# Designed miniproteins, single chains, continued (6), part 8

Each design is a single chain, and the fold is of that chain. pLDDT is the mean over its residues in the fold that is shown.

## One batch from the design tools (miniprotein)

Design m20261
Fold by ESMFold2-Fast:
Structure m20261 (fold): chain A 84 residues (1-84)
Amino acid sequence: MIESHAISAETRARLRTELGLSDEEIDTLVALARAEAESPGEGARALLARQGLTPEQAEEVLRALSSPAAEVAAVLRAARAAAA
């Protein structure tokens, strides 16, 4: 269950509390993890572009995908805030 591409309600609550992520940001992380599993670097890049990230921001997030989930979440959150 924890290693699933889906996030449980309990995990969502923790991510919201500890990382300050919205439900949409958590869903995006799950989608990125799935895209990376299917096509490392390619699928995630396309998904990030659809999220409104610049190519430079997408490259930074792709590199951060090898980092702990908390760091990936922080980078994604900062990139989305900058894009808004």
Scores: mean pLDDT 63

Design m20262
Fold by ESMFold2-Fast:
Structure m20262 (fold): chain A 61 residues (1-61)
Amino acid sequence: SPPDEQEINDSLARMYISLGKKLKEQGKYEEALELYEKAAEIGSPELQKEAKALAEEIKAE
């Protein structure tokens, strides 16, 4: 059977969050924000909440 679409989207959202965190550490805040916003678009409600919180941290800086 094909994988669950939400399981695939959650994996992608986690990858976007991880990459966004690395970009933030490099001072690439605009690129990190874009990835967090993408994660918030496709992830489960729990991942959306995490990604939105990370995006708000950048906007507060």
Scores: mean pLDDT 82

Design m20263
Fold by ESMFold2-Fast:
Structure m20263 (fold): chain A 90 residues (1-90)
Amino acid sequence: ARALVDEGNAAFRAGDYQSAIDHYQKALELDPDSPYAPEALFNLGLAHFRLGDYDSAIQSFTQALQLYRQFLDSVGARLAEQNIERVQAK
């Protein structure tokens, strides 16, 4: 799970958003209860946003927000909320 999230993050930094999406989706499929799942969902949302897939971006950010709230991660929750608002403004 962590290795796939790290590979997704590397692809995202390289601007390869489709490869990033593929890695994040695989990480979530292999271990949906992973402590890295909120990060994978948040970055999946960012990658979809960069590709103009706003519906998928909102869905991923919403799932990340739910997990950040479950883990009491107020910073992650606030960042997810801000990105949902940003995408909805499009």
Scores: mean pLDDT 82

Design m20264
Fold by ESMFold2-Fast:
Formats: sequence, C-alpha cells, structure tokens
Structure m20264 (fold): chain A 97 residues (1-97)
Amino acid sequence: SAERAAFREESARLLERQAELLAAGEDLGIAEGVTLISLAVGRLAALRLGDEETAELLRETADRVAAALDAGDREAAIAILREGAERLRERARELAA
C-alpha cells in the first residue's frame, strides 16, 4: 500500500539520520539512547500499521546497533543503520510496484 511504502521510506530516513549523528562524533551513550528510543518508537508505529516485516527489521537493527555500540564499534553501528535504511527503501520500492 502507499501508506506502508511511505512509512518504510520515512523509517529509512530515520535510520540514516541516526547514522549521521554517530558519524558526527556524538557521545556514544547519548547517541545510543537516542537511536534505540527512535527505533523502538518506529517499531511500535510499524506494528500499529500491521507492518510486521518492518517491525522485525527495526528490532533486528536495534539489537545489532546496541551490540556494536556496547563493543565500542561506532563504524559498525553506522554501517548497520545504513544497511537497514537501504533494506527499508528496497522494500518500499517493491511495495510501490
């Protein structure tokens, strides 16, 4: 549906924004907190829209980002967020076709 495609595109932009905050050298604790809360809110929105696939992708992305940041690996966290954003955009394109 157009609504689900738009939501997936918006979720991709959210993940890219979190990657930009990490890339800008923001404090890891602050960046982690903001990122995980943002992904949790996005996951709740996906569930309310009935988009279980997007909800699961956001949960998986949050778990992987948390693990990377706990290990002190900022570059891995950025890569995970950008990977998630591209996967969401691809799924939005498939839904629009």
Scores: mean pLDDT 82

Design m20265
Fold by ESMFold2-Fast:
Structure m20265 (fold): chain A 65 residues (1-65)
Amino acid sequence: GPLEELLARVEELLDKEKKLSEEDKDRVLAAIRAGRLDGAAAVLLSNGQPELAEELSKLVKELGV
Protein backbone atom coordinates (compact mmCIF):
# COMPACT_ATOMS: atom_id res chain seq x y z
CA GLY A 1 0.00 0.00 0.00
CA PRO A 2 1.02 3.68 0.00
CA LEU A 3 2.67 3.46 3.45
CA GLU A 4 4.77 0.44 2.36
CA GLU A 5 5.87 2.31 -0.80
CA LEU A 6 6.70 5.40 1.31
CA LEU A 7 8.80 3.25 3.69
CA ALA A 8 10.71 1.63 0.79
CA ARG A 9 11.48 5.00 -0.87
CA VAL A 10 12.48 6.69 2.41
CA GLU A 11 14.69 3.68 3.32
CA GLU A 12 16.49 4.07 -0.05
CA LEU A 13 17.04 7.81 0.60
CA LEU A 14 18.35 7.13 4.13
CA ASP A 15 20.72 4.40 2.86
CA LYS A 16 22.45 7.02 0.64
CA GLU A 17 22.85 9.54 3.52
CA LYS A 18 26.16 9.26 5.41
CA LYS A 19 25.52 12.11 7.91
CA LEU A 20 22.70 10.30 9.80
CA SER A 21 23.40 7.66 12.46
CA GLU A 22 21.76 4.24 12.12
CA GLU A 23 19.79 5.02 15.32
CA ASP A 24 18.36 8.21 13.79
CA LYS A 25 17.52 6.37 10.54
CA ASP A 26 15.67 3.75 12.62
CA ARG A 27 13.80 6.53 14.48
CA VAL A 28 12.64 8.05 11.17
CA LEU A 29 11.41 4.69 9.85
CA ALA A 30 9.72 3.83 13.18
CA ALA A 31 7.86 7.18 13.16
CA ILE A 32 6.62 6.54 9.60
CA ARG A 33 5.46 3.01 10.53
CA ALA A 34 3.52 4.53 13.45
CA GLY A 35 1.86 7.07 11.10
CA ARG A 36 3.80 9.89 12.81
CA LEU A 37 4.97 11.76 9.70
CA ASP A 38 5.47 14.94 11.77
CA GLY A 39 7.74 12.94 14.08
CA ALA A 40 9.79 11.59 11.17
CA ALA A 41 10.25 15.13 9.79
CA ALA A 42 11.25 16.39 13.27
CA VAL A 43 14.03 13.76 13.56
CA LEU A 44 15.38 14.76 10.13
CA LEU A 45 15.25 18.51 10.91
CA SER A 46 16.89 18.10 14.35
CA ASN A 47 19.75 16.21 12.60
CA GLY A 48 20.38 18.96 10.01
CA GLN A 49 18.58 17.23 7.12
CA PRO A 50 15.98 19.77 5.88
CA GLU A 51 16.33 18.47 2.29
CA LEU A 52 15.35 14.93 3.40
CA ALA A 53 12.43 16.38 5.40
CA GLU A 54 11.25 18.17 2.22
CA GLU A 55 11.61 14.93 0.18
CA LEU A 56 9.55 13.09 2.82
CA SER A 57 6.82 15.76 2.49
CA LYS A 58 6.86 15.41 -1.33
CA LEU A 59 6.60 11.60 -1.11
CA VAL A 60 3.70 11.85 1.36
CA LYS A 61 1.81 14.09 -1.09
CA GLU A 62 2.74 11.95 -4.14
CA LEU A 63 1.62 8.67 -2.50
CA GLY A 64 -1.50 10.06 -0.79
CA VAL A 65 -0.42 9.01 2.73
Scores: mean pLDDT 85

Design m20266
Fold by ESMFold2-Fast:
Structure m20266 (fold): chain A 82 residues (1-82)
Amino acid sequence: MIEELKKKAEELEKKADESTDPVERARYWGLAFYYRTLAELLEAIKKGEIKNFNKNFIKRVLIDMLEAEGFPEEVIEEVKKL
């Protein structure tokens, strides 16, 4: 699972790099960041650093981070749909 999420992030980063549309590029990059962050959080849970996994909690934390960094609303809305 964790390795699969990291591979998915890498695939999305490649799609972002190949995209000529700035909105699509930002969307793929935002999704890649989501999957990478999720992988890191799941790895921390596996190590016993976080005991309760909650996808909705992780989504909220990620949305707050994306908003703080000034990501486009389109990227934030895509994360909400995951």
Scores: mean pLDDT 71

Design m20267
Fold by ESMFold2-Fast:
Structure m20267 (fold): chain A 64 residues (1-64)
Amino acid sequence: MLEEALKLKKKGEEAFKKGNYKEAIRYYTEAHEKAVEAGDLELAREIGRKLYEAMKKYQEKLKE
């Protein structure tokens, strides 16, 4: 579970870097779920912050 959370987090980071915020949101949401399942509260909080930033960027893009 933890290794899967880290893989999904990295995919989310790659999508975010490319400006694909919708895909970043998807990957971060799955990564957060896997981190919570693994009991890694610190990783879950880190991913939650990244998810929030991706959501903010997606919302900004929709306002254009």
Scores: mean pLDDT 83

Design m20268
Fold by ESMFold2-Fast:
Structure m20268 (fold): chain A 78 residues (1-78)
Amino acid sequence: MSPEEASLAAGRIYELLKPYLPQEELNAVVLRVASALLKGDYEKAKEILRETAQKYGIPEDVLEEALRIIEEAKKRDE
């Protein structure tokens, strides 16, 4: 995946998760997701999001939206 597409997807996830995480934790999660996307490891990006949702009690609807962002990024890279 291009750095530009990974940055756009990571930015969308940042805004989506911002209400649920402290700034430091949010930055760490978003950087991990961006790194996975840059490597084309979409399953790792989804694992990071699911783990984060469980740890911080993120609503299922919000997690589903974050996973949809990853799926959209994957389809554009295919």
Scores: mean pLDDT 83

Design m20269
Fold by ESMFold2-Fast:
Structure m20269 (fold): chain A 69 residues (1-69)
Amino acid sequence: LPAYKAGQGLLKNGDYDGAASAYVQALQQDPLNEQAAKNLQKLLQSGKLSPETAQKVQQALQRHQQAQQ
């Protein structure tokens, strides 16, 4: 997914909010994207996300969990 690849590049550059936003887009495109979900969980655990980005990540992960059910 292009969004997932964009997230990888942003993460390598230390842009945590940008990487998280790209992975959220990857999950919106494919709610079963396990790699994007795992990267978002790690970013939440890192404590490096802005509050607004962390909220969007939580919502995306909730939709991912719902899609697996």
Scores: mean pLDDT 82

Design m20270
Fold by ESMFold2-Fast:
Structure m20270 (fold): chain A 60 residues (1-60)
Amino acid sequence: SPELALLQAQRDRVRAGIAEIEKLLEENKDGDPQLVKRLEETLRSGREALADVEARIAAA
């Protein structure tokens, strides 16, 4: 299904984005607290987006 292929591509992009933010958070853990807070908020949003996309794939 073209729709399934698009969802799988979206999942892969979200997963890659999460990995990048996790790396940035680890690299900046002793740095600017405001940056750490923004990275944690971005990571939370990314994980929620991943769960949504995975649920859509499972339903497809």
Scores: mean pLDDT 88

Design m20271
Fold by ESMFold2-Fast:
Structure m20271 (fold): chain A 76 residues (1-76)
Amino acid sequence: MEDLEEAARRFLAAVTPEEKQRIADAIEKGVEEGLRELARVASKLPDEQVPAIAALGRLMIEDPERARELVREYAA
């Protein structure tokens, strides 16, 4: 849990404010929408960032409320 949250935080710190807001909006609509938005973002990013994106996606599946809190924190 801690390692997934830390990896998700590093990913969120590295993406643009516009990307953070799109991810936040998608997660508020639901886990499926959030995962679709992460897949869209991942398709445009280098392979080096894939583990961090995967960590946020896993957090959204395992603890969607914690994932929403994290993304809201970084989108603000």
Scores: mean pLDDT 74

Design m20272
Fold by ESMFold2-Fast:
Formats: sequence, C-alpha cells, structure tokens
Structure m20272 (fold): chain A 103 residues (1-103)
Amino acid sequence: DISSLSDSEILNGITSGLSPEDRRRVGELLAQFDLLLQQPEEVLLPENPLNPTPENFTRVPRQAALDELVAQIRAILERAGNQEGLELFDQYVAQRTGRAPPR
C-alpha cells in the first residue's frame, strides 16, 4: 500500500532503474506536482514546466497543469520501460488526487 511509504520511498520506487538524468527529471516533475496540489484551482505556470522562463508564465486550470505533469512523468517511465514505476506512480497520483481509477 503506497500510503505506508514515505515520499522518498515512493520516489525511489518510481525512479528505480532509470538513468541518473531521468531520475533527476522525474524527481523535479514530482516536486512540481506536489506543489501544484497545494495551489488554487487556477495557477500560474511556465509554458514549459521542464524549462521554465520567467516571461512565459501562463494562467491555467490546476487540473490541466497536473495532467501535463502526469503525462510527462509517464512518458519518461514508458520510454525507460519501467512498468513497476508506472504502476507505483499511478497509485501515487490516485492517492494524492483521488482521480485515477482504483484498478
């Protein structure tokens, strides 16, 4: 049960077997995801969350921003073939947002 794991243990599980660069990137995206969960329904985000530029902040629905971060993390894990990390990440998103299917 993911609820018994610390954030560090979850990050280690999600990023297990990834390259150091992909591990770092997923960690950055997860940190942004957690910060967004604490924001109001509409937030100011950089146009590219992976490469923020101060002039390129756009007001977006929080859910759209969360979905974008989820898509980017999933793409990295899928590219790496980390099925276990994908499953753990899906559980993490479900636990934090309550929006993923229970199966």
Scores: mean pLDDT 70

Design m20273
Fold by ESMFold2-Fast:
Structure m20273 (fold): chain A 97 residues (1-97)
Amino acid sequence: MKGVLTIKVNPEKLKEITGEDAKYIMDKVDEAGVSKEVGSQIAKAVRDFVEGKITERKIEGSLEDAQKAYDAIREALKENPKLAEAMSVELEEHEVP
């Protein structure tokens, strides 16, 4: 089983996002014990989002690691309403054939 994490942002709402908001997401991901591989991809995605380079990123990892990242991001969004308006996260489970 692998997990695919899809993170999307609304560019109009993204103008309200600050570096402190980005740090808040990254702190939650770090606290959740997500691997450095997945954590670094999330950090890059968040940075690219706030710089206006991308509006969507898909990150692949183990199902366990992707689930931890998904839960951490959802908690960050729950505690920060402006982030919740600017960002969404989805998790898909894929079976290995």
Scores: mean pLDDT 79

Design m20274
Fold by ESMFold2-Fast:
Structure m20274 (fold): chain A 61 residues (1-61)
Amino acid sequence: SKLLEEAKKLYKEGKYEEALELAIEYLKQTNPILAKAAEDAKTFAKDLKALAQKVIDYLES
């Protein structure tokens, strides 16, 4: 997916919040309930890098 590839690129560049936002956009297309949970988690996340990695890993599985 173009969105997933761009999210992975942003993650490698250290742009974790932007990577997470694009990963969630793709997640909305495949699992909207989980995307809502990821958006809620983003609001309270102390580690956006870890959250972005988890969302990307889920989308690659």
Scores: mean pLDDT 84

Design m20275
Fold by ESMFold2-Fast:
Structure m20275 (fold): chain A 87 residues (1-87)
Amino acid sequence: MAEELAREAEEHLRKAEEALAAGDTAAAREHFAKAAELAEEALRLEGEEALAESMRVLVELYLRVATGEMSEEEAKAELAKAQAERA
């Protein structure tokens, strides 16, 4: 199960990158969300709940920077805040 979920998540990451390159931000967001969901499930099945939660935050911040919704500096601040809340 975890292996299949991880593979599926990686496929969705590729599709998200392709959508971003094509300028289809909506499709990219959907694929990134699906990839994060599948990666979270795979990590939870292996008992890595903390990594699962971090995966979603990282993917979402990466997407916002890549689409221009957020600056790299703002993304770093949000990541630091999320890490502080999890620590």
Scores: mean pLDDT 71

Design m20276
Fold by ESMFold2-Fast:
Structure m20276 (fold): chain A 95 residues (1-95)
Amino acid sequence: SELEKKKVEEEIKRIDKRYEEWQGRAGASSPVGRALILLDYLEWLRRELPKASPEVQKYLEERIAEVRAELDRIMKGLLPDDQAEFRARLAEIEA
């Protein structure tokens, strides 16, 4: 239990550090570049989800929701063709 708690805390810190790295890169890019970076990060989060403990899964689901919301916000500002392409890629990631 104590060892498992420490492992959960370490995994959450790893997820947070990765999120900070992705946010930093996304902030420096064009809107299309930011959307691509966030799509890659969302795909990574979804791939990690089934491998994680229940506590870390809940945390990952919260991160997924936040990244998805930011993606939706960015996509609304893109050209229609880019929006359609990103929606298609998002559907593949969410399948």
Scores: mean pLDDT 81

Design m20277
Fold by ESMFold2-Fast:
Structure m20277 (fold): chain A 72 residues (1-72)
Amino acid sequence: SPEEREIQERIRELALKALEDPEKWRRVEELAREAERRLQEIINDPSLSDEEKLEQSFEIRRELLERIEEVV
């Protein structure tokens, strides 16, 4: 979706800015790893419908963007 693309592009822009500061980059990497772990848990959860997996995955990416914005 356009919104999902916008979130992904914004995360990329902020990650590139964080590369200028090793401390900020380390924090961004930690946040990205935590988000990836949560995404894998949702994708592999047999109790969730495909619709629920999409909704929860979108929310995790939105939260990741918000947290990265606080760091950068």
Scores: mean pLDDT 83

Design m20278
Fold by ESMFold2-Fast:
Structure m20278 (fold): chain A 64 residues (1-64)
Amino acid sequence: DDEVERELAERLAKAAQEGVEAVIETLREFAEEYGKEELAESMIRTIEAARNAPPGDSVPFIKS
C-alpha cells in the first residue's frame, strides 16, 4: 500500500482508541493535507450516520 494510506491507517487506529470524534477530526486533517477531502467526507458521513443511529436504543426514554 501507499505510504500515505499507511500513515492514515495508523493515525485512524490511534484516533479510534480516543473515540469517534477523534477519528472524524483525523480524517478531516488528513484529507486537507493530502487532498482527499471527498473521500474523507464520505467516510465521515458514514461514521456520523452510525454514531447518530445507535443499535438497540440505549437511552431510557425510548419506550414506545
Scores: mean pLDDT 69

Design m20279
Fold by ESMFold2-Fast:
Structure m20279 (fold): chain A 80 residues (1-80)
Amino acid sequence: SLEEKIKNLEKAIEEYKRDIEETQRFVAETQARLDALKAAGASPEELARQETILLFAQNVLDTSRYLLEKYEKELEELKK
């Protein structure tokens, strides 16, 4: 039913919102760790490892934001 589709989509949207908040926090913490390593004069190898983690986290965040926007638009269309 339409009501079931709306409820399922609302649940998915709320889950993505929570995941985005958690990933945003992880990105901020990862950036802070990278900044601390740079300040401490960490090796290029250590910096490269941390930069890779940050890039991965940012890519996850971007993907989750894209999916959230897509599902929010789908929900708005269903509620018309």
Scores: mean pLDDT 88

Design m20280
Fold by ESMFold2-Fast:
Structure m20280 (fold): chain A 61 residues (1-61)
Amino acid sequence: SEEAYEEGKRLAEEGRLEEAARRIVELSLQGRNDEARALALGVEEATGVDATALGVRVYLA
């Protein structure tokens, strides 16, 4: 959704990458995959970093 996309951009711009990655994981676990993907795209556009890789890192931390 547009809201999830803008949230991802905002979190990334604020340097809150761990929180952004955690929210992507939470949305996916809730079956909200479209919102998880939109948030990930927002992070990727703001940072140039693969948000899927960020999600894996949060899982390992």
Scores: mean pLDDT 74

Design m20281
Fold by ESMFold2-Fast:
Formats: C-alpha cells, structure tokens, sequence
Structure m20281 (fold): chain A 75 residues (1-75)
C-alpha cells in the first residue's frame, strides 16, 4: 500500500524537478503495465509541460493517484 504512495511521490518529484526524461520513462512503464491508458498518458504529458501551473500539477497528481490505486477520499 505505502509502496504506491512512494511511486506517486517519485513521479511528482520528477515533474517538479523538470526531469521530463524520467517522467516520460515512468509514464511509458505505467502504460506498458496497463496501469494507465494511452489517453491518460497523453493528458499527463500535456499537464506535465505546465509544471509552473498549480492547477495542472494538482490534476497530474489526481490522475496518477487514481491510476496507481492510491486511496483518495471523495468529498
């Protein structure tokens, strides 16, 4: 369970660090493993390009959390 949270944090750190090559490698792996869809991958790629936009960053975190099965409480 905690392992999925660590994976999410690792991807988010790569996004914040502007390490686009690492982000692309992680997203490619998640798609290859069937953990995200091609549509989710394309959406995440566009959101990651907006790293300085806090709304885009939050949306990226949400999509990744859902894809990785990290528990998110619905309001």
Amino acid sequence: AEERVRELLRIMKAILDGNTEEVDAMLDRLEAEGRITPEQRERLRKLVEQKDNPVALAESARILAEALGVRVERP
Scores: mean pLDDT 74

Design m20282
Fold by ESMFold2-Fast:
Structure m20282 (fold): chain A 79 residues (1-79)
Amino acid sequence: LREEALELLREADERFRKAAEAFRAGDAEEAIAHLEEAVRLAEEAARLLREAGAPEELTRALVEHTRALAEKLAAAARA
């Protein structure tokens, strides 16, 4: 479970990287799609971490931070 959650977090990080690349290329739709996928991956990772016994405070902070960052970047991409 922990190893699976860590792999999902690595995938989420890669999605943020791809979103940044798409944004620099002027592809707002692709950037937003990568951001949405990053949030989904982080949410699934948080669920698995909770099942593995991680503190609720930590997993909640992870999801809230990821969503806030993705929303801010998506708003910038749409502007």
Scores: mean pLDDT 82

Design m20284
Fold by ESMFold2-Fast:
Structure m20284 (fold): chain A 97 residues (1-97)
Amino acid sequence: SAAEKEELKKRIEELKKEIAAREQALQQEVDAINAELEADNSPEKLAAVQERAKVLGEEQKKIKEAREYLEQAEAHLQAGDLETAKELIDKAEELLG
């Protein structure tokens, strides 16, 4: 229905907003790590930072996959396949938590 299509569009826009906020937060953490390494590049500090970078990398991967699902959802929504669009939006939401 037209109402269902509009609801799915609103869900996509809200998830895009969530992705943008998470990408900004990740960039702030990356900047913080870079600043810490400029102040202290000891092997112990590098090891600690590498563990933090691994966690950030996993989050970046989830954000990228969620964005890809939303792009596919938009294409299916435009084609009138509301069922597939909804399933893809649900997958993006699951990845974001």
Scores: mean pLDDT 89

Design m20285
Fold by ESMFold2-Fast:
Structure m20285 (fold): chain A 57 residues (1-57)
Amino acid sequence: MEEIKKILEEIGELKGESGKEAAEGILEDLEETPLSEEGEKSALESAKEELEKLKKK
């Protein structure tokens, strides 16, 4: 959970103001909705891949 939050915050910073708003929305949704262990792991991997794509651009 904490790792996902950090990655989403970093994605928001890279995309600028619009990205920051989107990342904040996702973070708030994650805080309100608990994830299963598999769901959390899957979300973390997806977030890492998205961050890597942004860094490679």
Scores: mean pLDDT 67

Design m20286
Fold by ESMFold2-Fast:
Structure m20286 (fold): chain A 73 residues (1-73)
Amino acid sequence: REEWREEALQKLNKAALEAKEAVDEGDLEKAMEIIEETEKELVEKSPDEEEREWVRRASESLRRQIEDEYEKK
């Protein structure tokens, strides 16, 4: 479903911004919690297993990006 994926991307992008803000404060744990909460919400709202797998992969990629940004500081 196109609409669902667009909404999911918007939520993931918002989580990414909030997680980056937490990393800027030095709080990696909070950043990871933001991503995990968003992943759980999107997985629960996913219409099928394919979208759930996509959410899990996207969230994993985002966690790696946030960890990378934290390590650069």
Scores: mean pLDDT 79

Design m20287
Fold by ESMFold2-Fast:
Structure m20287 (fold): chain A 57 residues (1-57)
Amino acid sequence: MKTDEELIEGVKKAYEIGLKEGKEAAILLLRISLRESQEAGRPKAAEYARKLLEELK
C-alpha cells in the first residue's frame, strides 16, 4: 500500500504529465489519483488532488 508521500508524489506527476498532454488528461489522471488516495485512506493526498482538480475547472 502506498504512503501519503508516495500518493502525493503520484498526484504531482499526474498533474505535470497531464498538463503536457492537455487539461482533460490532467483532470483524468488527477481523478484517478484522488480515487486511489481515498481507497488507501490517505486524506492529505486526497485533499491535494482535490485542490489541483479545482484549479483545472
Scores: mean pLDDT 75

Design m20288
Fold by ESMFold2-Fast:
Structure m20288 (fold): chain A 80 residues (1-80)
Amino acid sequence: SEKKKEAEERREKFKKVIEEELKKNKDNPELVALIKKAQERIEAEVDKFLKGEISEEELNERLAEIQRELAEQVQEILKK
């Protein structure tokens, strides 16, 4: 399926972005832990989509939620 190929390509692009962010924040263990947790959640949701357990719409909604939660938690850690 073209949609499954697109999901795999999005996973690979996301993995590269995460690897760059982990490298930038290597000296902040709290940020590293949050980023890794978000990566695990995203991989789990993509896996559910690839297995046909959730729709593409559900996947997009879940990925957006994970990104929103991560951004909020990162902002809390970076506050003075």
Scores: mean pLDDT 78

Design m20289
Fold by ESMFold2-Fast:
Structure m20289 (fold): chain A 120 residues (1-120)
Amino acid sequence: SEHERVAREIIEELRRAAEEAARLIEEDAEKGGELFVEAARRAAERMAEAGLTEAQVQEVLRAFVREARRLAAAAKEVAEKLTPEEGERLLAVVREAIAEAAEALSRGAAEAIKRYAEAA
């Protein structure tokens, strides 16, 4: 279905964004974090505009959690190569970015479900 196609495209975009963010955090943790937050905001907007069903929204949210965990793991590996102070700063930046991305995506998910319910 169209909803399944849109959900799949959003999931793939989140995966690619997480991979790029993980690469960028080695050079610039803030830039990597910002890229991941921006991807989550785009995903939120696309979910709402497409009027994804609750099932497709849940699929996107599960994919986001997987990619956020991968980004967090990559950040930990980079932090282990830095001084303790630099490592903690990097981890704090990435944790804050993941939290902001999660909040943005959750708002989009709520809007998508609301629009779907109103269209019934």
Scores: mean pLDDT 87

Design m20290
Fold by ESMFold2-Fast:
Parts: structure tokens; C-alpha cells; sequence
Structure m20290 (fold): chain A 62 residues (1-62)
């Protein structure tokens, strides 16, 4: 779970938004949540903020 979120942040920073979305979904985010975070990353969200938001979303699902 956490490893997938960190890998997703790295993918988004590298500009691989398709991989970032896929990894976020595998980590436990909904497709909508993953897409929203990827769009925010495209808009300049820091990798640390993406990690924090993704972890919060996964915790809400549990």
C-alpha cells in the first residue's frame, strides 16, 4: 500500500501520469480519487502533498 503510493508520486514527478493513476488505484484509491490527484499533480502539486492526500484517502476507505 504505502510503497505503491510512493511509487505513484515518483511516476507523477517523472510525468508518467498513467502509471501514477494505476498505482494509486492499486493502493486502494477509487478511480475518481486517483484521477483527481493526478490532475492536481499536473497542476503543480508537490510529491509530498500527493503522498499525504493518497494516504488519507486510503485510510478513509478502511
Amino acid sequence: MVDLIYEAADAAEAGDYERAKELLIRAGLSEEEAEALVEQAKAGMAPSDLIREALAAVRRAQ
Scores: mean pLDDT 82

Design m20291
Fold by ESMFold2-Fast:
Structure m20291 (fold): chain A 64 residues (1-64)
Amino acid sequence: LLERIRDGMREIEELRRGGASEEEVQRKIAELERELGLRFEVDPEDPTEVWARGEDVAAALAAA
């Protein structure tokens, strides 16, 4: 689970860094949220930074 979260976040950051559209980034986020059952948030001060909410990660780890 943690490895997949890390890899997914890296993929999102790579898309933004590579100049992907906002729509493409949002699609990738939605895909990961659906796959992992978690919610990802974009940093309001830096949209290239994406997080999984700590509470959601803790709940997923407890379920695993």
Scores: mean pLDDT 64

Design m20292
Fold by ESMFold2-Fast:
Structure m20292 (fold): chain A 77 residues (1-77)
Amino acid sequence: MEADRLLEEADRLAREAARALHAGDYRKAAELLREAARLVEEAARILREEGAPEELVEALREAARRLRRMAEEAEAL
């Protein structure tokens, strides 16, 4: 329940970041992508504690790392 809400919020923030990138607002995009990454990491932590499959937890950790990498790339623009 809570993890699902965090993932939905992260998805919304990632979509807002894509719009910010299109508008040339790279700083805003980086901030939104970092926030999305934090929410995905928190969801992964909750799901791990609830006994979710390791494969799902690792997939979410990879997604968070990708979002952070995208934020770093946006800051470099």
Scores: mean pLDDT 87

Design m20293
Fold by ESMFold2-Fast:
Structure m20293 (fold): chain A 94 residues (1-94)
Amino acid sequence: MLSAEEREALRHEAEASLYRMGAYIAEKQGDTALAKEYYAKAGDHYAAAGDAYLRAGDRERAAEAYRLAAEAYEKAGDTARAAEARARADAVAA
């Protein structure tokens, strides 16, 4: 049975996937500024999904969500938030 926290995490993963797709479309159209904005929003939603999975006690899915947040922040050019998300992924995977 999915907990409320797991449902929250799945909603954030769905939002992140939509922003990641929007970023890909923006990149294909040459709109680098919009692509970075959408990658940053995808990162925010993946990080929120990680937080929700961690509250649900699902460390494996939390680590994966934080890893995806780090990848999205890297593509947004936000190296500081990418490093923070990666460190969080490593901490919950340990």
Scores: mean pLDDT 89

Design m20294
Fold by ESMFold2-Fast:
Structure m20294 (fold): chain A 56 residues (1-56)
Amino acid sequence: QPSIEESLAGLGEDAEARGLSQEVKDQILEGARWALTHLEEGKSDEEIKKEFEKLL
């Protein structure tokens, strides 16, 4: 399993290759970090979905 840092680095490279703006890249990386951090904390998919729904 890649680390959070490796996953975020890969996502950032992909976004840059696609020509996305810095603002959009920052939003994607922030969202991905949030999701990966909750997975690393041992939260279930159900808990992550519930927290995501709370943000909407």
Scores: mean pLDDT 70

Design m20295
Fold by ESMFold2-Fast:
Structure m20295 (fold): chain A 48 residues (1-48)
Amino acid sequence: SAMEKYRERQRKLLEEAEKLEPSDFDRANRIYREMLELPKELAKEKLK
């Protein structure tokens, strides 16, 4: 389901974030942006 995919991807992104170097702002910013997109993608999927 869309919710299960959302949760799994969120968990994976959080794990990646935990492994980031403190000064790797570029990668941290990319992960942050993907996390912000997850709720939007889930909402779009539910509107179908």
Scores: mean pLDDT 74

Design m20296
Fold by ESMFold2-Fast:
Structure m20296 (fold): chain A 96 residues (1-96)
Amino acid sequence: MKEELARRVLDYLEEAVKIAKESKSGEMARVVADTAESFARVLEKLGLPEYAERARQIADEARKLAETGSPEASEDTRQKIGELLRKAGEALDELL
């Protein structure tokens, strides 16, 4: 169960970074990077280092996208990524 929840967290973060990349949104890529980095620290403390490492990789990819992407996201992009990050947070809360 714990590994399934951690996988869900990563799946939502992966979808979020994919949408940020497809939309070329630097604004939302920054939000994804900060969220993934925060979640990586929580996953590491929970004894899930492999999942923490993957979350850090997602954060690094999102941070690179933030440097080259548009400074302003569309409302549709904000809503889609916001919903994915909310679902990731809910899955992470179930691990606590």
Scores: mean pLDDT 86

Design m20297
Fold by ESMFold2-Fast:
Formats: sequence, C-alpha cells, structure tokens
Structure m20297 (fold): chain A 70 residues (1-70)
Amino acid sequence: MEELIEAEVYLALGLIYMALADYDESKGNKEGAIESYEKAIELFRKAIELGHPDAERYRQEAEEKLEKLK
C-alpha cells in the first residue's frame, strides 16, 4: 500500500507540472514549459517504477509535448 500511495503522489505531482507546462506554453513561455515538462517526465518515471498503471501514458504525452517545443 505504501508503494501505491507514493506512486499516486508522484503521478499527481507530475500532472501538476504538466498543467503548469501547458499554461506556460499557452503564454509563449517556452523555457518555463520545457522545464516543467522535464520535471513532469521525471516524476512520471518515478510513478512507473512504483507501479502506477497510468504513469506510462502521461510520461509519453509529456515527452511528445517536450519534443514539439524543441
């Protein structure tokens, strides 16, 4: 149960950074968006390691968005 709770926390934090990155991208803040997507990817990778079933999907989405900004 502890691993599941930690996985959920990492996923939630990653989603917060995804939302921040999407907002920065919409404002033309490319640097801020890149930083937030990179942080989201890191957090989603931790959630994947802890076994969260949805984390891989969100990691892929964040990586796709990051590549679009490069």
Scores: mean pLDDT 83

